Designed miniproteins, single chains, continued (2). Designs and how they scored, part 113

Each design is a single chain, and the fold is of that chain. pLDDT is the mean over its residues in the fold that is shown.

## One batch from the design tools (miniprotein)

Design m7909
Fold by ESMFold2-Fast:
Structure m7909 (fold): chain A 60 residues (1-60)
Amino acid sequence: SAATEKRIKEFQELTNLKVDGVYDEETKKAVLGYQKIHGLKEDGVADEETLEAMKKDAEG
């Protein structure tokens, strides 16, 4: 969905990955890692909460 792609692109920008909105293996691994660290659901899906947590953590 558009919302998911938007979050993926934001994450890709933060991690200096290609900004394509594609949920590739590199992006998925990063999502899973942050889900574990932040106690979120470990489903490897770029949920809005997961990407927001990653973005906030990168800012700090």
Scores: mean pLDDT 69

Design m7910
Fold by ESMFold2-Fast:
Structure m7910 (fold): chain A 67 residues (1-67)
Amino acid sequence: GPLEAAVQALARIAPEVSKEEITELLMAIDNKDVEKAREILDRLAARGELTPEQVEAGREMIKAIEE
């Protein structure tokens, strides 16, 4: 479904994301807490683990779950 597709796409654009971060992201999405999911992306960006392009793509994938 759209949720699984979005998670797979996010993992593909951010291969350096740890399993713990992915699990936290999935929990936020399951609770329909899109803001929490975006917060996780912001934390990864702050640590310099994601490029601006990867952060934007991740936000787009999370937005797809809302739509």
Scores: mean pLDDT 65

Design m7911
Fold by ESMFold2-Fast:
Structure m7911 (fold): chain A 61 residues (1-61)
Amino acid sequence: SLEDELNTFIEQLKAAKLSAGQLDSVIKYLEEEKKSMSEEDAKIVDKAIEELRKIKAEVEA
């Protein structure tokens, strides 16, 4: 599922130890992709974006 794919992707990004700037680029990419998605898929992507924003905040702390 999209949710499972995004969860796997987020775990891979955590393992890669991306910088705050790299995480911001991924967030922007997902926000643009979300604009062309169904409402259901957009909600799943929103949750992934929230998780990535939390990871970015932890990197910036």
Scores: mean pLDDT 82

Design m7912
Fold by ESMFold2-Fast:
Structure m7912 (fold): chain A 71 residues (1-71)
Amino acid sequence: VDPTPLLEEVLQALEKADPELAKEAREIVERHRDNPILALEEIARLAEKAGLLDVAAGARAVAQFLRDVQA
């Protein structure tokens, strides 16, 4: 399963709320491009620290979905 569309939705939601934080999140994706689950977990922590709880929950949900599909 290609995680790219789900990851891009999380990044777009983050960009609408905080464009600067979205740039940091894209750097996380580039660092962990071989591990999208780890990228999503780091993005969730980043969003949570910024008070973007809906984005954090969304990122965690996508990460869990990818774990279940890859199992």
Scores: mean pLDDT 81

Design m7913
Fold by ESMFold2-Fast:
Structure m7913 (fold): chain A 70 residues (1-70)
Amino acid sequence: SVEELINDPNKTVEEVLRELLRRYRPDMTDEEIDAAVRKALDHFGLDPSKPASEVPKLDITTAFSLAMSL
């Protein structure tokens, strides 16, 4: 589930966003997902390598919303 992904201490913010896009945007290729995730992370100034469990959930959800719209 989304909640399990965003609270997983063994996954980075980048890994969580990629997995979310794979689930909700099956129309996107892996290359398109990688580009959308990078763009969203850069836009919000989020560290891609940081554990998702240590990042405010609002930041993860706003980055996900932006990536979904690309």
Scores: mean pLDDT 82

Design m7914
Fold by ESMFold2-Fast:
Structure m7914 (fold): chain A 108 residues (1-108)
Amino acid sequence: GAAAGAATPEQRALAEEAAEEARRVARELVAKAPPAASGTGVATVRAGGATVRAVASVTVHEDGTISVVARAAVGGPVDEEAREAAREAARRAARLAVEAQGGVLEEE
């Protein structure tokens, strides 16, 4: 979890959207090719003075049920470049989570 910094309402809204996108993409990837092991993906994207970090975790349970959790944090101005960066970070985190094969994968 990120430190409790004073995020603006716009940064919090974009972080929520990025987390939802990461969960959506991860669920789509899992549906097409279910992973054999749990994994976590971390992606950081910088654009237009903004920094977006997304984290996605895919958990494969003993009963074959798969859980997806995602979080994101946004720093800097919330503009069109920041929104594009948020979508890219979300998609990368989701892919990395599915590909991690029992570990953690990170891209910057």
Scores: mean pLDDT 82

Design m7915
Fold by ESMFold2-Fast:
Structure m7915 (fold): chain A 70 residues (1-70)
Amino acid sequence: MEKKLEELKKEYEKEGIKSTYVVRTSGSGVTVGVLSRNGEKTDIVDVITETPDGIVTVKRVHTSDLPDFL
């Protein structure tokens, strides 16, 4: 999880953009990381989801579609 978030953060840093992220784990064992670009006013964030089976997905989503625990 954090490895993918750090990779995205470094990609943004190469473009001169600072970013921050938060990570939450649900009761089902699914871990979700949300990365927000600093200084950019947008309703879209990068979301990384990791299942207990180790499957990692990366999506750009509207903040309105974020889980309540984020």
Scores: mean pLDDT 70

Design m7916
Fold by ESMFold2-Fast:
Structure m7916 (fold): chain A 80 residues (1-80)
Amino acid sequence: VDPELLDEEVEGTVYFIGGIIAERAGDYKTAAEWFEKAAEALKSIPQDAALAYRNAAVSYEKAGDTEKAKELRRKAQELE
């Protein structure tokens, strides 16, 4: 495993877990921000970045930010 890729995986995983914790707490805006950070950290792993963007989009939609949700769903589609 490339050391740079391993660092991105660790960082992305931490942000993704933060998003899940915030979602379960009902803090959808914070969850969306954490998932978006996870997607950016995981950009070199397109499938994982796409998953994080989709989770961020769902969280933004639940937070009432439908335009941001549409933007992130589009980004996820571009990576798939």
Scores: mean pLDDT 80

Design m7917
Fold by ESMFold2-Fast:
Structure m7917 (fold): chain A 89 residues (1-89)
Amino acid sequence: SAEEEAKKREILALLDEFLALVVEHGSPELQVEAARRAAEIQDMIAAGAPAKEVIERFLEMLDELLPRLSPEMQARVEAIKERLERLAA
């Protein structure tokens, strides 16, 4: 549906925002892991997974990475999480 496609475009935009934060502030090891996990989310979208399932996987990834982030990055990632949770509603 047009609504599902709009949600997937917003998910990809949020993923790009997250990757930009990791490139600017993350360690080389975090950059590699974030890129790998982002590719998994991109593959889910390409395979036609429902937006809710993609959002759940993205939120799970962010929760797993949160303890490894600086406090500044944690605040920005929490904002991304809130926007993802709103898309899931």
Scores: mean pLDDT 87

Design m7918
Fold by ESMFold2-Fast:
Structure m7918 (fold): chain A 55 residues (1-55)
Amino acid sequence: MSQEDIIAEAKKRFPEAPEELIRELVAKVMEAAPSFPAEVQLQFVLRDLEEWLAS
């Protein structure tokens, strides 16, 4: 799963989130947790998006 795949899946699950926000969150997760499996990196992005929606 590539960075582009993570962005695409996040956009699919959170269509109301700005693409710029999704790209920033994906970039942060990829930089902070590069050794983690892509599925785990996606889970971090989805969690951050859930918190953004709840705010």
Scores: mean pLDDT 80

Design m7919
Fold by ESMFold2-Fast:
Structure m7919 (fold): chain A 99 residues (1-99)
Amino acid sequence: ELPELRAAYEANKESNPELAKELYRKLVVLETAVNLIMAGASFLLKLEGLEEAAERLSELLKNKDYEGAIEILREVLPKLSPQAQEELENAIRAIEEAL
């Protein structure tokens, strides 16, 4: 959704300013939601002792590399406790639905 919303915003920015404002609002809401979920995932990784993975995740997020961030989360998933795995899988799913 984020790539489609960004493309739609750019396409309408000059020709339809009212639609562009609505699309921008949706972009801000979704990007904020993704960033909050990713912050939660980073915190979970630190609590599970995966500090290096949490730092790698943080660097990818600074570059808005959400695909790379999801890859890191999937890589560490089997290293977590069963309950933490469930929470992280739910976070990954929510992020993928937003992207």
Scores: mean pLDDT 76

Design m7920
Fold by ESMFold2-Fast:
Structure m7920 (fold): chain A 95 residues (1-95)
Amino acid sequence: DLEEGRRRLEGLRRGVGGISFTTEDGVTYSVSATADGVYTLTYTSASGTSITITVDEKTGTKKVETSGPLTEEEKKEIEEYKNAPFELIRRMLRS
């Protein structure tokens, strides 16, 4: 529910946990955070490519790892998530 999603987002912001959710299309997203300000988002794209995005707020480092080639659309989504990982989570929890 929206209230549970909000509580999970607050926990993630505190660097004390992670959340996992599956969309109707069967795509599972996993988001974790550490007390050191490192955020990690992992999911499998529609093309079957595993994508891991890591953002380190202390160093400003953003890292993307993929298991295969990406479409131009998937590349654009990754750039959005690198800059606003919590926006993805909010969007998925509302829709």
Scores: mean pLDDT 65

Design m7921
Fold by ESMFold2-Fast:
Structure m7921 (fold): chain A 68 residues (1-68)
Amino acid sequence: SAGEEAAARIRAALRRRFPNASESDLAVAFHILYQSADAAALLAELGLTPAQAEEALRILVERSRAEG
């Protein structure tokens, strides 16, 4: 799905910077960035629509809960 593709892109980008990041770390990091004043720039950088970002965030949160 588009959300799974978006989540994979986010995970790849964040893990390139933080190779030891847990699924929980990735979910928290993206949630903080998405809630920031730079949210529009973040979405543009990642090539995501708001709907794709919301779906990706849900997937990342679900994965973080499964990892714990």
Scores: mean pLDDT 74

Design m7922
Fold by ESMFold2-Fast:
Structure m7922 (fold): chain A 102 residues (1-102)
Amino acid sequence: MKDVEEVQKILAEANKAIQAGDFEKARELFRKALDYAVEKKLPVSLILNGGFALVDAFVRAGRYDEAIEVLEEVLNILKKIKAPDSYIKAVERRLEAVRARA
């Protein structure tokens, strides 16, 4: 599906921006990908996997505050779209793990 490919491309550019140290651009690209995925009613797993990949990249860069912000943004979206509890709990566990390392 072209919509899934578009979101994956935006998420890849967000990760590339983090590697370049452009955290502002990475956050803007992630928000664009998240908004697009919600608008197109794409699978919740795409939002979750993309969010976790970006969080891992921020954690590797030592940017724990930005990693926490990404997880909170994902958690808020999952709650708004009434995602299954298993996805919500996965984000909550990851958020606690990142906070413990910060």
Scores: mean pLDDT 80

Design m7923
Fold by ESMFold2-Fast:
Structure m7923 (fold): chain A 84 residues (1-84)
Amino acid sequence: SAEFEKRLEMLRERREAALKKLEEKGVSQDHLDKLRELFEETIEVEKLVAKGMSVLDALLKNTKDEETRESLKKKIEEAKKKAG
């Protein structure tokens, strides 16, 4: 939805502003890049969750085993906790 996309854009802008402040405080570019990558992974998880469990289930069908599917579901939950 447009509102969801706007929320993700605002989240990216706030995180980028925070990374810039850390850079100004002397945090290395390597660490900033790693944080940016982690933040983008969290956003991708949020997009999958927002599309609903049916889409997530369809994507997980490619894993072919229950342990892998459960691992992915757990990672989504952990990413949501880290983002909030």
Scores: mean pLDDT 70

Design m7924
Fold by ESMFold2-Fast:
Structure m7924 (fold): chain A 79 residues (1-79)
Amino acid sequence: SSRAQQAQDFTYQSAKEAGVDDDKAQKIADETYAQLSRLPSDTPLSVITHKVYLSASRYVSDEKAKKIADAVGQRLQQS
């Protein structure tokens, strides 16, 4: 879905901006896409950002994962 694709792109960008290396940023983005592609296009933003947080928390600190999820949420609201 386009929403899952947007979330994947924004997750990669937000992770890189947060100082995450390219390999981990790509893994977080890909995992985010895999989770969201199975959800309806009308999935609430809070659920989307929570999935971003869970994907990121596997690779980075809790504080950084929350920053990435928040940044993705802000970008999706503007899209």
Scores: mean pLDDT 87

Design m7925
Fold by ESMFold2-Fast:
Order: C-alpha cells, then sequence, then structure tokens
Structure m7925 (fold): chain A 90 residues (1-90)
C-alpha cells in the first residue's frame, strides 16, 4: 500500500541522514527527514485532493534526500529512489 511505501521511505531517509559522515550534509538530511515526517502525518489526515498535492511534495523531498545521500551511501540513495518510483505509480 502507499502508506507502507511512505513508512519505508521515512525509515530509509532517516538511515541515510544518520549514516552520513559529513556533519553539514547530515544536518540538512535530518531537516529534510523531519519535513518528510510532517508531510506523512498530513497525508494520513488529508482528503483525496490534498493527498495528491502532498504526494508530489513527498516525491520531491525524497528525490532531494536521495541526491544528497548518494555520494556517502549510494545503496541507501538507490533504495530511496526505488521507493519514490513506486510512489510515482500512484
Amino acid sequence: SIEEILSELLVEAARAATATPDPEVRKKLMELVIELSRLFKEYQKANEDERKELLDKIIALGEEISQLAAPYNPELAARIRELIDKLKEY
């Protein structure tokens, strides 16, 4: 389900932030993970039209997280992209 994919995305994004050795990049990733968590909570409360807009924001945020994480952990970045691609099918 979409909620399972969103839950997995949040977990993998948090792993990427924690695993990043660069303190400035880690700080930025942690900020993006917090925003991703807020958008996921809003998605759970949202109506159908609001969910579409929130999903677009989640996809954009996930893409940014993947791009920032890629130099430090390409496997986690690839996993995040895989989850984003699944979200794009909705």
Scores: mean pLDDT 87

Design m7926
Fold by ESMFold2-Fast:
Structure m7926 (fold): chain A 61 residues (1-61)
Amino acid sequence: ELKERLLELGIPQEYADKLVEAAKNKNIKEIQEIVRELRAAGVPLGTVTEAVSLVLKEIDK
């Protein structure tokens, strides 16, 4: 579910997989590093912000 939602936002599959793994491990530091990589890859700030929101909601379940 989280992976499909990230892909729908336009997050590339490789980063979606990393974000899902970081969410499972509740690894906030890894999520922050992936956010930096997404921004460096040219993913729009709005897309990155929405992806982080989805990942944090998954951790809070």
Scores: mean pLDDT 82

Design m7927
Fold by ESMFold2-Fast:
Order: structure tokens, then C-alpha cells, then sequence
Structure m7927 (fold): chain A 85 residues (1-85)
């Protein structure tokens, strides 16, 4: 997966969160916990604060630093969202 493809996946994920939170208000905290397991603390804090723009910026920075780690975290979050649907 390219850096650009992973950034697009992160953007799609973050853009969906306001709608998903309306259906399950616990989803942001579950996502933040997954992000913390992968040491993506800045993104986790931003999600908890509903600062989705800051969350996306933190994920973009993390992709540049450790693409494989972010890909694993996003895959786990995507599975969570599929189960919540």
C-alpha cells in the first residue's frame, strides 16, 4: 500500500466518525484505545476531543514516520467499524 492510499483510508475513516458516533457514542473511545495500543497517542487524544482535523493531521504525520504501524491500526479500526454497522 502506498503512502497516498493509506492517507486516503485515514481520511475516509475520520470523515465517517461523526455519523458513526451518532449510532454508537462509544466508538470514539474504542478507536482511541486501538490507536494507543499502536502508540498513536496524538491521534487518540484528538479523537477523544472530537478534533477530527487534528486527528487526521496526526495520522498523516504517523504514516510518514511508520507506515506499517498506521496500516495495522487502521485495519483494526476498520474491522471495529464493520462490526458496529
Amino acid sequence: MTEEELKERAKILIDSLPEVEKKDPNIPEKIAKILEEYELFEAAEAIRNRDYEKALEALYKAIKEDKEKVEKALKEIEKLLLEAS
Scores: mean pLDDT 84

Design m7928
Fold by ESMFold2-Fast:
Structure m7928 (fold): chain A 69 residues (1-69)
Amino acid sequence: EKEERERFIRALSGLTGLSQETVRRLLEGKIELDEASLARLVALVRRYPEVLAWIEKYNPELAARLRAA
């Protein structure tokens, strides 16, 4: 739901250092990650496995890339 999505965007923004707008666009599939940002996200999902489940809910292609890394 909208409240869960907004909470996740705020949490992911805080954990990654990316802006909330960048996180929102990323989950919408509107931008591609550079290699450095992808590496940070891989490290984050290793530390917090629940983050991968939330990413898959909004952007399953990104979740597949993170699993493959």
Scores: mean pLDDT 74

Design m7929
Fold by ESMFold2-Fast:
Structure m7929 (fold): chain A 55 residues (1-55)
Amino acid sequence: APSAAAIAAVKAVAEEKGGNPTEAMAADAVKLAGGSNPNEEQIEGAGELVAQFTK
């Protein structure tokens, strides 16, 4: 399962990029990008994708 910190980071990136993410969407994006502990680049990419689908 993805870490709470990684989920929060992806959600924050998506919100900064104009999206309206849910925690569930952020958790799924973290799992797809890098599992439980994605790196910073994977978090940013996941946040960008979530932002695109939640604008």
Scores: mean pLDDT 77

Design m7930
Fold by ESMFold2-Fast:
Structure m7930 (fold): chain A 76 residues (1-76)
Amino acid sequence: MKKELEERVKELLLRWLEEKGLLEEAEEKAREIMEKGGLPEEEFEELVAVAGGVEVARLGDGEVIEELRKLAEEAE
């Protein structure tokens, strides 16, 4: 359940970033973090999704917050 939930959250955040036209900006941010931290390529997508989650929290996007809440309910 946890791994499946994490994957769904990641997909939702990446889709939201793409729809808002923020995906490229988030990808650039993730690349900077990877270069500075020496992180492996496998963590790139997760870092992009984390950047998306931070933006959702900062901007208070109610639509994505509701979708995230639904995913959390499925984990119970």
Scores: mean pLDDT 72

Design m7931
Fold by ESMFold2-Fast:
Structure m7931 (fold): chain A 85 residues (1-85)
Amino acid sequence: MEEEERRREAERIVTEILVKIAKETPYPLSPEELERLKALVKEMIAQGKSDAEITAEVLLEVARIAGVPEEEIERLREALEILLK
């Protein structure tokens, strides 16, 4: 598969999962989950992770909180790896 085409597929996968999260749950995150995500971001910043790596990890955690199946989360992880390389 061509690199550019693979990147487009990755973007479509990410967009599709984000749309599912937004459609299924108008307010999927509790205050406790939001604080957990903030703590995760702070820890990754302290570890010197890039903005792209932090964004990817936050998206994966939000997908899990929203109840996205593990198979779809794995697809999201692979798509994010392609987009970040």
Scores: mean pLDDT 71

Design m7932
Fold by ESMFold2-Fast:
Structure m7932 (fold): chain A 75 residues (1-75)
Amino acid sequence: SDAAVANAVARMEALGMPELAAEFRELAEEARAAAEAKDEERLREVAERLRPVLLELVYASSTPEERALIEEKEA
């Protein structure tokens, strides 16, 4: 969804993470191209690359309690 991508990028930029925002934009464009091409394998690869980017955004936006839960999930 274009709105979700725009919201995530705006949040990353507001947090002072322009490099993360740029990486997210690139991955979002790759996902769009793969979806248009009906390339399910490429979509899965892009999704796996998006996971750490989105996790970094969530972590940067999280409370100390939420960060502890994220650390437990990554262990």
Scores: mean pLDDT 76

Design m7933
Fold by ESMFold2-Fast:
Structure m7933 (fold): chain A 66 residues (1-66)
Amino acid sequence: MSPEEIVAEVEAAIRSIPSPEDQIAAAQRVIDGARKLIETSTSPVLVEMARLLVEAAERIIAELRA
C-alpha cells in the first residue's frame, strides 16, 4: 500500500466518526503518533508517510474549526 493510500484510509476513518469533537481527538492522536515516528524512525518511507499524516490530520482539524 502506498503512503497516499494509507493517508487516504486514515483520513476516511477520521471523517467517518459522527462527532466533530471525536474527529478532532482522533486527528490529534494521529498527529501525536506521526510526530513520534518522525522523531524516532530511521525509515525514510515511514517518516514521509508520517509527514503526510500530520498534514492530512491538521487539515481535518482546520476544516472542522472553520
Scores: mean pLDDT 82

Design m7934
Fold by ESMFold2-Fast:
Structure m7934 (fold): chain A 80 residues (1-80)
Amino acid sequence: SKEELAEKIKEIAREMMKRLGVPEDYIEDVERAIDLALKAGATPEQIKEVVVQMLASYPLVTKEEVEEFKKKIDEAIKES
């Protein structure tokens, strides 16, 4: 379901951000953005785009980490 996929995207994003030392407040902002996109009827690909933009905007998140995140989300979307 869309809800299960949104939770999986949150888990993947949270794990990466915690590993990189991103503060909890920003992690919660990303999770809120996912919830808002889901409520607005966004597709899985659109939810991915929102999260990618937020991750790429944070100084501790490298381009390599963003690309790894994209791969993990693409696999989660394929398996849903």
Scores: mean pLDDT 83

Design m7935
Fold by ESMFold2-Fast:
Structure m7935 (fold): chain A 70 residues (1-70)
Amino acid sequence: MAEAVQRAADLYRQGKELLEKVEKGEGTKEDYIRAAKLFEEAAQIFDDVGLPEFAEYARKLAEKARELAK
């Protein structure tokens, strides 16, 4: 369980780093798409380990990243 939570947290962090890169003007549309996928993977793991509130936060960030990629 702890390893899965750490993996989800790492995926979430990677997604946030990609969003920061784009906000600095250093990223591309592809970085938003990748960030969305990382947040979706993190949400799936959080849901699987019984942390639905963290899964919901990750899904909201994935939706935001997808909207920004349009």
Scores: mean pLDDT 81

Design m7936
Fold by ESMFold2-Fast:
Structure m7936 (fold): chain A 113 residues (1-113)
Amino acid sequence: SRVDELLEKARELLKKLIEIFKQMETAIENKDYDTVKKLLEQAEKILDEIERIVDEMLALDPNNPEVQKLRDLVGKLRVGLEKIKEAIDNKDYEKALTIVRQMIEELEKALEE
């Protein structure tokens, strides 16, 4: 179905997002905050693309549990990304690192199902 094709596309984008967050974790540990800022911009672009895919799937099948689960995950990722930006802006790098690690765990858990 179209929804199954869009779910697979979203899955590939979530995998790319994991790689960006892993690079972000390394950049924070290395105190390379210029790279962190670049990776945050890349993460936002991917998340915007996933949100567009989720909106298309919700229009096709609003009661699909897999689509609703992905919508909930995307909402958590958006909140997490904004909190990382806020922590970096406040120079709270330990908090930023903790949130990045939590986002990696949430993404890996979602992809194991």
Scores: mean pLDDT 89

Design m7937
Fold by ESMFold2-Fast:
Structure m7937 (fold): chain A 103 residues (1-103)
Amino acid sequence: SLLQRDFEREAREAEELAERLGDEKALEIIEKLKKGEELSEEEQKELNELITEYLLRGLDALFAERRGEPLTPEEAAELERQRDYGRLGWLLMALQFLSDVLK
C-alpha cells in the first residue's frame, strides 16, 4: 500500500527529528502509533496538545525568519530548533491521520 509506505517514511522522519530534539514524549507516541497501539484518552489529549504547541512554534519561527533581522549564531540555532518542532508537529498530525486510515 502507498499509504503504508508514506506512513513508514513519515514515522522515520518524525523519529529522527524527535531524537535530534531530545523529545522523549514524541518518541514514545511515535512508537505507539507505529505499532498500531490504541492511545488512551490521556495520551490522545497529550498528542493533540503537543501538535498544537509544535505547530505554533513553527509559525513563530516562520514569522521571525520573514522579518529578516540579523541573528546571532545562538539565535539562528534557536530558530532552527523552532522550525524542527514545527515540522515534528506536522509529522505527528500526519501519522495520527494515516494510523486512523490504516485501521
Scores: mean pLDDT 82

Design m7938
Fold by ESMFold2-Fast:
Structure m7938 (fold): chain A 92 residues (1-92)
Amino acid sequence: SAMREALIRQAREHIEEARRHVEAGDFESAKRHLEEAARKLGEADPTLRASFEAGRRAVAKLMAQAAELGGEEGRKKGETAVLIAEAMLEQV
């Protein structure tokens, strides 16, 4: 549906913004974008909502670790969180 397609597009845009924030070391902004992406994907496919909620919690944990580590190790954790969000996007 047009609404589902719009939610998926918005989720993809949030994931792309999160990647840029991870590269800049802004893990707090990256976290907000990935959480918004997971929310949009859960709205796009309600049957996967519980799975995407679990993914959102994993992303939040990785971003908290990224913020504590900082630098290159922090970016590595941030990239893992982005990959989780991309995997969620591929399921819809």
Scores: mean pLDDT 90

Design m7939
Fold by ESMFold2-Fast:
Order: structure tokens, then sequence, then C-alpha cells
Structure m7939 (fold): chain A 68 residues (1-68)
């Protein structure tokens, strides 16, 4: 399957989890408390999906490293 097809098949809930995990990882890397990361809003998840679809291979690679 192409990276674009995979991204299009992900639900809003799955994208939220992947992006939240990435943000928590970056918080830890910067010495911030990962528990302080707020839950992503539906609007933020939709915006991230739109951005991911413009560069699907790069976006999927970044998300998949922290996904299941």
Amino acid sequence: MSPKEILESLSEEELRELFTNLLKRQAEERGLDPSKIPELSPAQVAAFRALALTQPEEALAAMLEKGR
C-alpha cells in the first residue's frame, strides 16, 4: 500500500494517538514533563492529517516510529 493510502485509512482517533505520542516524546527530549501535553482537539488532528497528506512518505515515517 502507498503511504498516502495508509494515511487516508487512519481514523481521527488513531491520528490523535500518534500525534500525541510524538508530542510527548518531543517534550521528554526537551526536558519537559510529557504529562503536561494537552489532548489534541479534533481541529488540530484534522490540520495534521491535511499536512501529512501533502508529504505522505515523510509524515508516515515520523508517525510510524511511535505508532504500534
Scores: mean pLDDT 72

Design m7940
Fold by ESMFold2-Fast:
Structure m7940 (fold): chain A 57 residues (1-57)
Amino acid sequence: GSSEIMQAQKFATELAEEGLSVEEAKKRVREKFSDFSQRALDAAETIAEMLAIQKKL
């Protein structure tokens, strides 16, 4: 649901702000929210990837 997407994205954003790599952030999202919908996990991984691209700009 939307709540799962929001929680997973918020966590991914916080990990990126702490300076974790995209791969480490993805791993931690999968470990913490293993019971969440695939849609929520995909949304969180997308945010981690987008934030990593932003750091290169």
Scores: mean pLDDT 80

Design m7941
Fold by ESMFold2-Fast:
Structure m7941 (fold): chain A 87 residues (1-87)
Amino acid sequence: SAAAEAARERELAAELEARGEALRAEARAKGASEKAVRLAYYIPAVEEAARRQGLPEEEIRRLLEEQIRQAAKRNNLSEKDVQILLE
């Protein structure tokens, strides 16, 4: 039902937000730049979008690595920041 779908979407949104905040805190603890910390927040949402497309875990990992490297290039992140985000 539409109500059940809405409830699942709310639960997923809350879970992704919590996971994003946890990754942000972890990145900051590892000495990532503020730009890298901000990008860490979005990793769970990108991963979930790829899973919804039916991609296997290996392809999701590869897609995440590619998107992180592209975002790093656009935001002038250091290689150290990239390694922190790829963990």
Scores: mean pLDDT 82

Design m7942
Fold by ESMFold2-Fast:
Structure m7942 (fold): chain A 72 residues (1-72)
Amino acid sequence: DDRERVRALLEELAPDRAEELLAEAEKAGVSYGQLLRFLEAVRNGELPAALPGVNAAKFGVLVRIAAEVVAA
């Protein structure tokens, strides 16, 4: 289940904020598959400039989530 995989990864990277970050991504309409790929890149010290199938507004939400993860 991609949603549970996203939750588990967010709990690993930002445990105090995991549920809030998941809710923010869900509100923005980000797919769980795209979010997983993005978070794995962030975990590896990479920040993608763009993701296939993700528009500028959704990508802005992902960048904010990455900032919260790095600050955690």
Scores: mean pLDDT 76

Design m7943
Fold by ESMFold2-Fast:
Structure m7943 (fold): chain A 79 residues (1-79)
Amino acid sequence: LASPEGAKKDRDYWVKKAEEIAKETRELSEKAGPQFRPYAERVEKLAEEAKKSKSGGDAGRLVNEIERLYRELKAAVEA
């Protein structure tokens, strides 16, 4: 079940999701103002780490962190 092919498919899925959320985070931070740039920078670094991951589990964990930061940014912008 943990075949190299399966691990690659899972990893690629999470990497794509990380890139999509990173793009949304960047766009939101640009619209909200320069004070929110650190959120986009942190998410971008995590997305790069996800691209370097060797398993879906590692990539998925990084995507969970990216999603958390994106939610924090949205809450901060709405405050």
Scores: mean pLDDT 78

Design m7944
Fold by ESMFold2-Fast:
Structure m7944 (fold): chain A 66 residues (1-66)
Amino acid sequence: SEIEELERRGAQAAARGDFAAAEAEIRRLKTLSEEYRRRGDEESARRAEQVAEGLERFLATVRAAA
């Protein structure tokens, strides 16, 4: 799924210290969530939001360790 692909790219970017790339993928997930919401797909919107939040927490952890 597109959500899973964005999660994978964001996590890989964060893990290698590419914070700008990780933030870009988080923004794409938030945009995707809004797109699903406009289509009335609340389930997919919530999934995209949860993945974005998870990536934000992971990115914060990587930053704290750097």
Scores: mean pLDDT 86

